# Designs tried in a protein design run: designed miniproteins, single chains, continued (2). Part 57

Each design is a single chain, and the fold is of that chain. pLDDT is the mean over its residues in the fold that is shown.

## One batch from the design tools (miniprotein)

Design m6091
Fold by ESMFold2-Fast:
Structure m6091 (fold): chain A 80 residues (1-80)
Amino acid sequence: SAREERNREIAAAVNRMEELVRARDVEGLVEEFRRLVERFPELGEAFIAHIEDLMEREKVPEELKRELRERLEEVLEEVR
């Protein structure tokens, strides 16, 4: 079904974003997030929360966490 295809697509995007967080790839993460929220704008805030939790678990430096948070929120504002 379309809903199951959507769920698989979302899961794949989440996995890609998690890999990008672990790699500290700011540009890749922002681009992946932009593609995701352009398609699923209703999920933007939930994905930011998930990425924040992952950054905490992966011990991302506070300065990089702030930069990523700001850039992801900018993308979400552009889509709104």
Scores: mean pLDDT 82

Design m6092
Fold by ESMFold2-Fast:
Structure m6092 (fold): chain A 73 residues (1-73)
Amino acid sequence: EFERDVALALAEIALAISKISGDPAYPYLRQALDAVRAGDVETALSYLDKALEAAKDNPAIQRAVELLKEVLE
């Protein structure tokens, strides 16, 4: 599935950035990635909103999360 493959790639990139930067969004992005893998869009979007709030000072994570939300819409 193209949308799922793009969503997984974006989620993995956001998770990697959060891990490297020590961002408090890391646990939320991990949960969002697990939800995307499970096909649970509702849960994924919920965790992405929490990740976006936690990553308020990290524009790279914010950009990746916004793109991921667009794909999951």
Scores: mean pLDDT 79

Design m6093
Fold by ESMFold2-Fast:
Structure m6093 (fold): chain A 65 residues (1-65)
Amino acid sequence: SVAREVALDIRMIGLAIEGGLEGIKIKDGEYVVYMNEDSEGQRKAAEEIKKLAEEAGRKVRVELL
């Protein structure tokens, strides 16, 4: 449902903020996570987002800055 998709999007944005990621983009059912390649904390946050997105059947892509 749309409500469940919105709730997931909100959760993903919250995880990106808490993890200190450089950014997150939501487009056409895909999450794009932006991170600094040298940040271990950001890498852990990106992996958590990836796991949750995959569990929900959503696409996720990580872009290194």
Scores: mean pLDDT 81

Design m6094
Fold by ESMFold2-Fast:
Structure m6094 (fold): chain A 95 residues (1-95)
Amino acid sequence: TDAAKAALERAKQALEQLKTATNEEEIEKAFEDAVSAAKKAIELAKKSGDSALAKEALKIQMEAALLFMEHTTNQANINKAIATVLSAIGELLDL
């Protein structure tokens, strides 16, 4: 429970960094940090049966992907964002 909440808070912090990032390096790092932390929160929430926390983490993962697409002109990064959205939809269907 505490580990899942900690991962969720890391995901929220990385999402806020992504919102304020102004260069490609910061944008990419904040996106990877947000997705990584959100996935960890989803994993831990599923193990504890915390569907509410899992859904909140999935929302952060999707929001990070949408922001990443808006902030990047790099096609490889756009493809990463699309893959992240599809992954989140799959995880939501398994809840």
Scores: mean pLDDT 85

Design m6095
Fold by ESMFold2-Fast:
Structure m6095 (fold): chain A 61 residues (1-61)
Amino acid sequence: DEELKKEIERLKKERIELLEKKKSTLTPEEYEKLLKEIEKTAKLIEENAKLREEQLERDLE
């Protein structure tokens, strides 16, 4: 749902901001890898949340 997608985007932004703060302690290669991993993780969380909601609807007793 919209609310969940917005929450995931906020978490993604927060993680990117934390990564930005640690940029000086990371190599450019590590920074790029972690940035891409944050993007991938956000997508996976969104997909898993959708699947979980669908399962809850199917489990209507």
Scores: mean pLDDT 74

Design m6096
Fold by ESMFold2-Fast:
Structure m6096 (fold): chain A 100 residues (1-100)
Amino acid sequence: MRAEREREREEARRELEERLAELLAADTPENRAEAERLRREFELQLELEKMIEEGRSYRELAEWIRRVRDELQARGLITPAQAAALERSAEAYLRKAEEE
């Protein structure tokens, strides 16, 4: 599990770096905003995986996702569609918590 997860993270990081390099080559404000969004999404995914590995409950994961959503919305860093996607993820974890 550990070696496989570590390789998956390394591959995802490489893919992210390739996409960021392509976006930033054009160096437009739109591409910079997109690059920051992709970095943020990657960092959030890594934190979520870390919390899962630490044995955090599904309820704690859902509460963390909702806090992140609220903070990003308050800062204007995510769209309503992205906020709705985060809420669906939180609801999925809450359902798993109830079924445990």
Scores: mean pLDDT 78

Design m6097
Fold by ESMFold2-Fast:
Structure m6097 (fold): chain A 61 residues (1-61)
Amino acid sequence: PDASPENLEAQKAVSKAIKAVDEGDFEKARKIIEEGKEKYKDNPGAQAAMEEAERILEEAE
């Protein structure tokens, strides 16, 4: 497992996005995912995590 600070931040962002989905705040979840994709665009692991969160959001809508 990659313990880089960026990967930890990305995991925290994913957790926040999933919590927003659970609370029904899809706009907040979408914003977190979009910001994460832009912030970590050069990190493949972080991008994969954001894409998974986006899939969860799409299934919840």
Scores: mean pLDDT 77

Design m6098
Fold by ESMFold2-Fast:
Structure m6098 (fold): chain A 60 residues (1-60)
Amino acid sequence: DAVERIAAALAEVPGVSPERARAIAEAAMTGADLRPALAGLSAEQVVAVGRAYAAVVREL
């Protein structure tokens, strides 16, 4: 499952919980608004999430 692979990669980002990583992965894969899933993350964490997402998508 692509969502599970993406969620696992995002959970490796410091400060991102496994539950939040899954919410971000589901929103990204379904084209839903990412703002609620990213709420409370720092700009640095958002950038790290974006990099992790790009890296894992390259391996799918």
Scores: mean pLDDT 80

Design m6099
Fold by ESMFold2-Fast:
Structure m6099 (fold): chain A 68 residues (1-68)
Amino acid sequence: MLSEVQKRTGLADIRKAADEAVAKGVISEEEAEEIIRRAEEYLNQGDVQGARELAQEIEEKIREAEEK
């Protein structure tokens, strides 16, 4: 079971990354919503690793777009 602080921090980080990726045209708004929904499901199940992997995937896509 995750603390509320851990859930809130994880969701905030993923949400910021998703919003930034949409703003940069890296992913669509629909993809961002699906990623956030999946992250919420992972965190509700206590799957911190699943949520972190989603955040890392978004960060990698943003980095590639910035370098391009």
Scores: mean pLDDT 74

Design m6101
Fold by ESMFold2-Fast:
Order: C-alpha cells, then sequence, then structure tokens
Structure m6101 (fold): chain A 78 residues (1-78)
C-alpha cells in the first residue's frame, strides 16, 4: 500500500539523519537509497491506480530527497 511505503520512506529518512550525525557516509547513502526505492514504488502504485495528483506529489518528494542527499553528502565531504 502507498501508506505502508510512505511509512517505510519516513523510517529510512530517520536513519539517514542518524547516519549524518554519525558522519557515516555509507549508512547515509544506504538510507537515502531505501527512502528513494519506497517513494518510487509508491509512485508506481499511484500511477497504476490513475492517481495523477499523488504521482506528481511523489515526483516532487523524490526531487526534494535527491537535493537533501546531495547537500548531506557535500557537508560530509567538507
Amino acid sequence: SVEELLRRAEEAFRRAVEAFRARDRAALEAAFAEARAALEEAKRLAEAAGDAELAAALDRALERLAGLEAQALAALAA
């Protein structure tokens, strides 16, 4: 379900925050990958259901997640 996938993405994002605080790049990259996979699957379900508004919202969430990952990785490299 979309709701289950969104909860999975939220949990993965929390792990990404913890990894960032620990300065663990590998754990951070893994957590962002898990969050992305969950959001991508939620988008596929929204598209299959014909929910164009939800699919568009999930696309924006994926773009935002990519931006946050890039910022976090840049901060860890500094």
Scores: mean pLDDT 89

Design m6102
Fold by ESMFold2-Fast:
Structure m6102 (fold): chain A 80 residues (1-80)
Amino acid sequence: SALEAVDELEELLEEALKSEALSEEERAVLEKLLAELPEVRAEIERWEAAGDLELVAAARAQLEGQKELVKQLVKEAEER
């Protein structure tokens, strides 16, 4: 579900932020993304309550894409 994707992205961001390989700029980007998740969750919950399944599906796809970007950013930082 989209809310499960929010939880998975939150866990991924918290784990990523433990990496000492991140630059200050990369860390700031990930911290901002993590800080925005409560509002994203609230918006998804509102769409689910309204029955707007297309917006929920689009949000899930965006969250899955963000998870892949976070994984790639950490991988590239650690390979530096």
Scores: mean pLDDT 86

Design m6103
Fold by ESMFold2-Fast:
Structure m6103 (fold): chain A 107 residues (1-107)
Amino acid sequence: LREELEEVERELEETAKKLEELGLNGKLLAEALKEMGLDDLAKQVENKSLYEALLLILGTHGVETAEEVLRKAAEKIMPSLTPEQQEELERLVKRTIELLKRLEALR
C-alpha cells in the first residue's frame, strides 16, 4: 500500500531525471501546456523539476492530460536526438506514463 506508493514515486523521480538528461524539462512541459490552452498550469510548472511538474499536472488535471503534455514535450526534443536517444526517449516516456497511471490508481 504505502510502501508501493513510495516505490512508484521513487521510480517516477528516477525516470524523470533520465528524461531531463535527454533535454526534457518543466519549461518544455509548460510550452506543451500553453499549446493545449492550459496557460495557468503552464506558469505553475515552468520553474519546477520534471518530476514535480508531472506530479502537479497529474494532481490537478489527471493522467490523460499528463500523458498528452509529456508526449508533446517529447516531440519537441525528438529532432535534436540521435536514433539511439530517440529509442531511449520513447522507452522512458512509456515507462513514465505507466508510473503516472499506477500512481493515480494508488491515490
Scores: mean pLDDT 85

Design m6104
Fold by ESMFold2-Fast:
Structure m6104 (fold): chain A 68 residues (1-68)
Amino acid sequence: SNILRLIGLTLRAIGEPLLDVQLVGDDTIVLTARPGGRATLEEWAEELSKDPRFEVRVEGDTLTVTLK
């Protein structure tokens, strides 16, 4: 979706806390943190979880956001 693409591009531009950004299909984005970046992913997960359009999961160094 256009919203997930925009989120992915914005987070890629931040750079330092991220090791990888992947778009999976049309509705899912997967963010992988650099070592020590987990706290930043957990902060992003909390903020994104406030939007009812998103299902958000954090597992290890990975943040997964799915458009409902």
Scores: mean pLDDT 74

Design m6105
Fold by ESMFold2-Fast:
Structure m6105 (fold): chain A 65 residues (1-65)
Amino acid sequence: SSLERAREALEELKKAVEEGDVEKAREAKGRFTEEVGRLVEEGNFKEAEELIKEAQPIVQKLLSL
């Protein structure tokens, strides 16, 4: 499901940011954004909002690398 794929991408993003791997983090962020977009198209707004909120501090850290 899009929810499962979005969660997987978020975990990959977290790991890449912790490792300082900017390229992997950008790839994971891209997949996360795509899957969250699919959640919105499917009407899963609450799940999409919760994932975006969780991703915010991680994306801020990525921008500081």
Scores: mean pLDDT 86

Design m6106
Fold by ESMFold2-Fast:
Structure m6106 (fold): chain A 78 residues (1-78)
Amino acid sequence: MVEELLDAAIRELAAAVARAVGRRQGLSEEEIERLVREARERVDREIERRRKNPEKAPKVPELAESVIEENRRSLEQA
């Protein structure tokens, strides 16, 4: 249960960060929504990776940072 709550928190954090980044860059609502969806999908993949090998997977703060970096790279395309 604690892990489930933590995973939900990570998803919320990733979405919030993607939204904040998009807003600061003046992106459209459509672009911001796309970033949020991509961030959530990436977090889900990271959660699965962590479940397979928690000792070698990133910690929560590192996971959030990774999602931020991925979101920033996605913006390079547009």
Scores: mean pLDDT 69

Design m6107
Fold by ESMFold2-Fast:
Order: sequence, then C-alpha cells, then structure tokens
Structure m6107 (fold): chain A 76 residues (1-76)
Amino acid sequence: SSAEERQRKLRELVKELEEVEEKLSENPEDLELFKKALEIRDELVELIRTVDEEALKKNEEAYKKLVEVWEKEIKK
C-alpha cells in the first residue's frame, strides 16, 4: 500500500509537471508557471528518495516517464 501510494503520487506529479511544462513551452516567461514547476520538481525529488528497488521493479513505466520529465526539466 505504501509503495502503491508513492507510485500513484509520482504519476500524479509527473502528469501535473507535464501539463505545466506544456504551458511553459507556450509562455516561457510566465514566472508563476515556472514557480509551480519547481514546486512539483521538489515533491518529485522527495518521493524519488523514498522509492525502493521493489517499487521500481513494479512501476518501471511510471518511473521511466518520471525520468523523462525530470531530464527535460533539469538538463535543458
């Protein structure tokens, strides 16, 4: 249940971050959207630190999507 709750929250945050990132792509100077993206990233980082190896094995798809979103945010 705890690992499943973390996976669900990770997916929700990833989806929310993708939506904010899409809006930022249209309005890159929107400081409010940028701030929201940073807040979501902080929550994602905290959740990633608590994900164990078994949860990753069960949730490879969600974790892969998380990594892709995180890479776009941090490495661009």
Scores: mean pLDDT 72

Design m6108
Fold by ESMFold2-Fast:
Structure m6108 (fold): chain A 56 residues (1-56)
Amino acid sequence: MELVIAPPDQPPAEGTLLADLSGLSAEERAQKVKELMEKYGAKGVVDLGRGQAYLL
């Protein structure tokens, strides 16, 4: 199970949307990613750019 951050125009086909990160600062984004990984038990992060966080 992975956390994927993708542009709003290119969501992963089977991802569950967890949060919109597009309005966050770099520091807020990093904190939110860590919280989402811990909350959902994600083993890794694939960051494709600023956008929305999905669970795969």
Scores: mean pLDDT 75

Design m6109
Fold by ESMFold2-Fast:
Structure m6109 (fold): chain A 58 residues (1-58)
Amino acid sequence: DKRIQKAKDLSRKGFDESTKMNQQALALARQSQQKGSQLLDQSVDHMKDTSKKVKDIL
């Protein structure tokens, strides 16, 4: 009885903590990825435009 209750309590606490940690990690990763992705998109677009213009000059 005590073992079953302890296992359930630990499982519930672990799940709750895991969810909170996952949400925090996801928020941080999302922020980092969003900024990185935006910079990459801008960089790629810029390079593509520059490449086209350089080709026209050649």
Scores: mean pLDDT 73

Design m6110
Fold by ESMFold2-Fast:
Structure m6110 (fold): chain A 74 residues (1-74)
Amino acid sequence: SELEELEKKNRELGRETTRLLLRGILDTLEREGRLSEAQREVRALLEAGEEPSEELLNAVGEEESAYVIERAKK
């Protein structure tokens, strides 16, 4: 199915884009001394050429969201 092929290609493109963006964000957080344990684990996996699990990626997103919310309360 052509729709299935397009969905697969969009998922692959989105995954690669997210990986590159996340890697850049994690590198910045490490330089700023703000890297959490879960974020450090994701960074190590990406550097090893391994793909992090969706569960781990979601944990990283939740930690970053919580930090932004906390800062907004100031």
Scores: mean pLDDT 64

Design m6111
Fold by ESMFold2-Fast:
Structure m6111 (fold): chain A 86 residues (1-86)
Amino acid sequence: SRAERQRRLLEEAERHAREAGRLVAEEPQAADLIKRIEEAVELAREDPLKGTRLMQEVLAELKARGASREAVEHVARAAALLDQAA
């Protein structure tokens, strides 16, 4: 069903978001980045479009800071999955 597909996409996005949070734990201002990643996932449960937008903002910031490629890839996947759930 559509609802089942949306749930699976959100669960996969949350998994990538958790891994991204783990990877950015040693980055400057890690607490702010982790909080924003968590807020994006939480908002996506009620508004996938808003959650996607916030996750894309985190992605842009990680790229600008030169964060690890692995962290950037996990945030990018989370954003793409949230967009698909919208």
Scores: mean pLDDT 83

Design m6112
Fold by ESMFold2-Fast:
Structure m6112 (fold): chain A 72 residues (1-72)
Amino acid sequence: MLSDEELRALCERGVHHLCALLASRGFDAAVAGIDELARKWEEKYGSTEKAYEENKDEVIAGVVDIAKANGA
C-alpha cells in the first residue's frame, strides 16, 4: 500500500504517472475515479493542466483521496 507522501510525490510528478502505476497494479476503480475528476476539472478550468496550475493543492488532494478510497 502506498503512503500518503508517496501518493502526493507521484501526483506532483504528473497525474499520468500515478494513473499508469495504479493501472499496472490493477486499481481500475481508482483510475476511473481520477478520470472522472479530470473531466470535471476540464469542464471547470478548460484543461487538467490549468486546474493543476490554478489549484495545485486541491488537485493533488482530490487525486490522493480517490486513490486511497480505492485501496491504492
Scores: mean pLDDT 72

Design m6113
Fold by ESMFold2-Fast:
Structure m6113 (fold): chain A 82 residues (1-82)
Amino acid sequence: SLVEALEEAVEILSETGDVEKAKEVLKKAGLSDEQAEAIVDRLLELLKSKPEDLDAALRALAAALRELGLDEMADYVASLLE
């Protein structure tokens, strides 16, 4: 599912930083190349800003996903903060 793919991509980027692998996971879940690139860029930017404050990064990611029109993914990310 898209939600599972997002979760896996976040884990990959936060633990390994493997951009290509994260993008591939998102694309395999049905996202377009453009959506996958935008999401990975957002994830990298947010994670690099303060890796030790993952909750703040996840809140910022949820907002970015809503801007991209990916409301279901944004809702899932927001649920991880509860």
Scores: mean pLDDT 75

Design m6114
Fold by ESMFold2-Fast:
Formats: sequence, structure tokens, C-alpha cells
Structure m6114 (fold): chain A 68 residues (1-68)
Amino acid sequence: EELIKKLNEEKARYQSEVDAEQKRLADLQARGAGPEAIADEQSRLDTLKAEGDKRVAELQKEAEKYLA
């Protein structure tokens, strides 16, 4: 149950962070921010998604080992 709890917490945190970053990117675009600022924010979002996906996959693999 501890691993399932960690997996659910990590998924929720990851999703919340992605949603927040996505909204921030949309706000920058709506304000007419420069292409460099938009590119920097997109790069951060891409990195966050890649790291989050990797962490969730690792926790999922650990949880599955115990859930059979």
C-alpha cells in the first residue's frame, strides 16, 4: 500500500505541475511574450514531462512487483 500511495501521490504531483506549467505557457503566449521566453518555458515543460514520465514509470514498475 505504501508503494501505491507513493505512485498516486507522484502522479497527482506530476499532473499538477504539468497543468501549472501549461497554464503559465498559455499565459505567456496570451501576453505576447517574446519567442525566447516562450521557447524557454516550453523547454521547461518538456523537461518536466520527461522527468515525470520516467519517475511514474519507475514507481509503477515497483508497485507491480508487489501487486503481482
Scores: mean pLDDT 78

Design m6115
Fold by ESMFold2-Fast:
Structure m6115 (fold): chain A 56 residues (1-56)
Amino acid sequence: MENRKKIEELLVEAVKAYNDGDIERAKKLFTEALELAKKNNDPVMEFAAQRLLEKL
């Protein structure tokens, strides 16, 4: 399973949604990325997703 690539794709989509003004969609995508990062034991991606969620 390409979990790291999927996490990165979710983060990119979330940032794009945020830039488009769709805060609710961005929050959902960041949350999904965070959950996947936790499941994959990827602290770097977990930290990135969490920091971006805090900015919303």
Scores: mean pLDDT 79

Design m6116
Fold by ESMFold2-Fast:
Formats: sequence, C-alpha cells, structure tokens
Structure m6116 (fold): chain A 59 residues (1-59)
Amino acid sequence: MEEVKELEEKAREAEKEGDYETAIELLEKASQVARELGDFETFMRLGKEIEKTRRKLEE
C-alpha cells in the first residue's frame, strides 16, 4: 500500500477508536509525505482533516 494511503487508513482507525492524538500524528506524517510528492490536493485535504481532528481533541 502507498505510504500516504497507509497512514491515512491508520489515522481513520485511530479516529474511530477516539484516539485523536494518534490520528493527528498519523495525518501529519501523511501530509508531509504528500507534500514531498508534490500532491498539494492531498496535502490541503489532510490539513483540513488535521484541523477538524484537533477540534475534537479540544472537546
């Protein structure tokens, strides 16, 4: 599995379990890989997902 896809999948699982800290960490890693690949669409999408997950963590 592609590294970005694998990290996103693991982040989704962490979110389902309520582990928002782990989900944020995995999404940030996926975002870094997407940025290195020049995939700005995925990079921006992951940035929004990270922000949304951080808001859940603050609740």
Scores: mean pLDDT 80

Design m6117
Fold by ESMFold2-Fast:
Structure m6117 (fold): chain A 70 residues (1-70)
Amino acid sequence: MKEEQKKLAVELGKEFEKRGDYEAAAKAYKAAIELDPEDVEALENLAKALEKLGKYEEAEEYRRKAEELK
């Protein structure tokens, strides 16, 4: 069940990005990361969404975490 919730959160985030709703996308990706803190895809997508929102320092922290997990 948690794996399906994580997958749904990531897909929801991608759907919000397609609409240009980066605030909603970031919230969805944060939910996915709460379920799986080592999900590199969710961390990278969250960093991109945060950059689109002008939250560059937060984006850098999540990008660095994703890079450390590779």
Scores: mean pLDDT 81

Design m6118
Fold by ESMFold2-Fast:
Structure m6118 (fold): chain A 71 residues (1-71)
Amino acid sequence: NNSNNLRNNSNNLSNNGNNLLNQFNDTSRRTGEYHRTSTSLSSTYLGQAGNLKSQYDNSNTNYNNTNNTLN
């Protein structure tokens, strides 16, 4: 049943989104820690955090689109 596959894919997208969000939060925290000792390294982690946030936002959009299709 296509509906069951969409629900399973929705769960996988949600889990992947949460993993990306956790990576974003970890990277953001490290950015703050490195800012105390190295502005250049902090800047690098800020860029990485931005990329992770964009990936999370895309995953969340895909999750919402899948849920809308199920309704």
Scores: mean pLDDT 66

Design m6120
Fold by ESMFold2-Fast:
Structure m6120 (fold): chain A 70 residues (1-70)
Amino acid sequence: SAKEEIEKIRDETIKELKEAKKKGASEEELAEIAKKGQLKILDIVDKNPEVAEYGRKQSLELGEEYEKLK
């Protein structure tokens, strides 16, 4: 489902952010990882407008996880 695809992107992006931070990634590199994940979620929302609210919530959660790593 579109929701499951959004959750997978969220979880994979958060994992990538945490792994990149452990490897010494810059704030700019972490921002790019978070942005790519958010854009993937937005692409799913664009194709599946019925999950728009859910997609926005998961995009915000991903942004919050990025902010914690600054």
Scores: mean pLDDT 85

Design m6121
Fold by ESMFold2-Fast:
Structure m6121 (fold): chain A 65 residues (1-65)
Amino acid sequence: MLSLEEIKKEAEELAKEAQEKLPPEKTKELLDEFLLKFQEALDNKDLEEAEKILKEYKKKLEELE
């Protein structure tokens, strides 16, 4: 399982990759939804849920390319 620091770093990488690969409108939609769910998991100290959300949104990014 990823540490909190690793999860945050991968979230930053996801945001960067979305900005590089998607138009601004799609980037905003993806990241707004991701950040809402991701922040909720972090606020609850649920690192497993945070990692799961991260994986789900990485997959969603792949589908939007």
Scores: mean pLDDT 79

Design m6122
Fold by ESMFold2-Fast:
Structure m6122 (fold): chain A 110 residues (1-110)
Amino acid sequence: MNTIKIPKEATYTNTPGSTDNSAVSAVVALGLSGDEEDKRLVAEFGRAMANGDVEATRAALKKLIDRLVEKGIITEEGAKSLHAALDTPGATGTLKFKEEKEVVPAPSLE
């Protein structure tokens, strides 16, 4: 199976023109590899971005982050850091994973 290797930590910087979006990319990749609700939140995030709706984009990301904490993939400290960065212009958030995770994009073993 092809697996996506999730790094131990990823960062996001809330600065205009910043390319530091590794935490957002990791959250989206994990959401796409999750259940129907996770995929629904990724779709909501994509629609909000396409519409330029900054508030809806942040809300969808925050919900994805919270679900990943509930699943034990992301630490609560990392989630709080990223939430604060999303709300604070110029801030950098660091997302920490409980362990390095390998996720299967389409698990078919059931």
Scores: mean pLDDT 72

Design m6123
Fold by ESMFold2-Fast:
Formats: sequence, C-alpha cells, structure tokens
Structure m6123 (fold): chain A 71 residues (1-71)
Amino acid sequence: REAEAAALRERAEALLEEARRAIEQGDTKSAQEYLRRADELARRLLSLGAVEEALEIGRQIAELKRQLDAL
C-alpha cells in the first residue's frame, strides 16, 4: 500500500512536470490533459489514505491551473 502510494505520487509529479513544460510552450490543450491525469492520481491517493500526498499534488495542480488561466 505504501509502495503503491509512492508510485502514484511519482507518476503524478511526472505529469505535473509535463504540465509545466506545456504551459511554458503555450500548449493549453496538453497542459489541461496532464493536469486532468494528475488530478485522477491525486483522487486515487486519497482512496488509499495517502491524504498528505494527495493534498500536496492538489496544491501543485491548483498553482498550475492559475498559470494556465493566465494564458
């Protein structure tokens, strides 16, 4: 379970990195898709009881969405 949560967090962090690159390139569609996938992984983390990890990923998604909305 802990290993599963760690794997989901790592995948979510990779998607957030791709979202940042897409935002820097002005690729709104790709950025939205990466953020959507990261949000799905954050919800899965919550279902596993990994609340702190899910909240941290959610915080990063919110920050990137604000940057995307500024485009």
Scores: mean pLDDT 84

Design m6124
Fold by ESMFold2-Fast:
Structure m6124 (fold): chain A 69 residues (1-69)
Amino acid sequence: MPDEAEVKLALGEIYHAIGKLDEKKGNYDSAIEAYRKAIELYRESGTPEGERLAAQVEEDLKKVEEKKK
């Protein structure tokens, strides 16, 4: 379990970073997909850290969805 959770946290961090880069470039659709994947991975980690990080990515997701409208 610990190894699986750690892998999911690491992958979530990678997707969160991809989403931030895409958002900075104005690639909002790609940013949304990356943020959604990061949230999914962080939640699947089953850790308190994952829950906190998922909440942070959800705020970034809401901001990019507003920019797309």
Scores: mean pLDDT 84

Design m6125
Fold by ESMFold2-Fast:
Structure m6125 (fold): chain A 56 residues (1-56)
Amino acid sequence: GASAAAGRGAAVATSGGGRNGLYLAREGMEVAKREGDEDSYRLAKEALKVAEGNLK
């Protein structure tokens, strides 16, 4: 059962490009935190920071 949620978080972490990447990275961070996946959480956090920096 938990495989579907993990796949969603991983997809968001790899998709963090462009304006949509900002929103998706935020969601990916929440999903990774829920799952307890620190690696995915860290990647989503970095993607969020990069996307926000580029948009600011």
Scores: mean pLDDT 65

Design m6126
Fold by ESMFold2-Fast:
Structure m6126 (fold): chain A 62 residues (1-62)
Amino acid sequence: MMPESLRLTEEDAERLKRLATTKMGLPEEEVDEILERMRESSVAAVGIELAAVAFERELAKR
């Protein structure tokens, strides 16, 4: 079965949140905001957005 539209499962959202907070150093509030904004998006799209935000934050520290 191939679903035409994907959305985050709760498990996927929790896994991405854990990765973003523990490995990428993003604050929980910011991760929660992104997950809420992108709840109808694919896991890949949310993962890319989290990585992009983490990268921007690291560049801003310089």
Scores: mean pLDDT 73

Design m6127
Fold by ESMFold2-Fast:
Structure m6127 (fold): chain A 51 residues (1-51)
Amino acid sequence: DERLLEAVRLLFETDLSVAEIARRVGFASTSAFTREFTARFGVSPATHRAQ
């Protein structure tokens, strides 16, 4: 899913909030984005950024 790969790039390239990243990659809500991201990568977007 290319949207989740773009989200990973935005997490490293920018200081955008998780909510802004979710919106930019085309998710309807931050919760939907967090669920799909966590299912794909095994960690939440916030945890992924901290690494």
Scores: mean pLDDT 79

Design m6128
Fold by ESMFold2-Fast:
Structure m6128 (fold): chain A 73 residues (1-73)
Amino acid sequence: SHMEEEIDRGILLIAAAVLRVIAEHYEKQGKKELADWLKEKADRIIQAVDEGNIEEARKLYDEAFAELKKLEE
């Protein structure tokens, strides 16, 4: 539905914003390569959403989330 598509877009854009905040945190810790990677993923999620490619945006989010989860183990 149109409502579900709008919610999906909103959630993915929020997720991209959160990834940028996480990237800033790692950059302040001297983890520049990880921070740059997270910023690139966030930018690509935003681009995919803008292009209407929700499946690509979700894939990019899943990749970023999986990497962040490994850091907690």
Scores: mean pLDDT 82

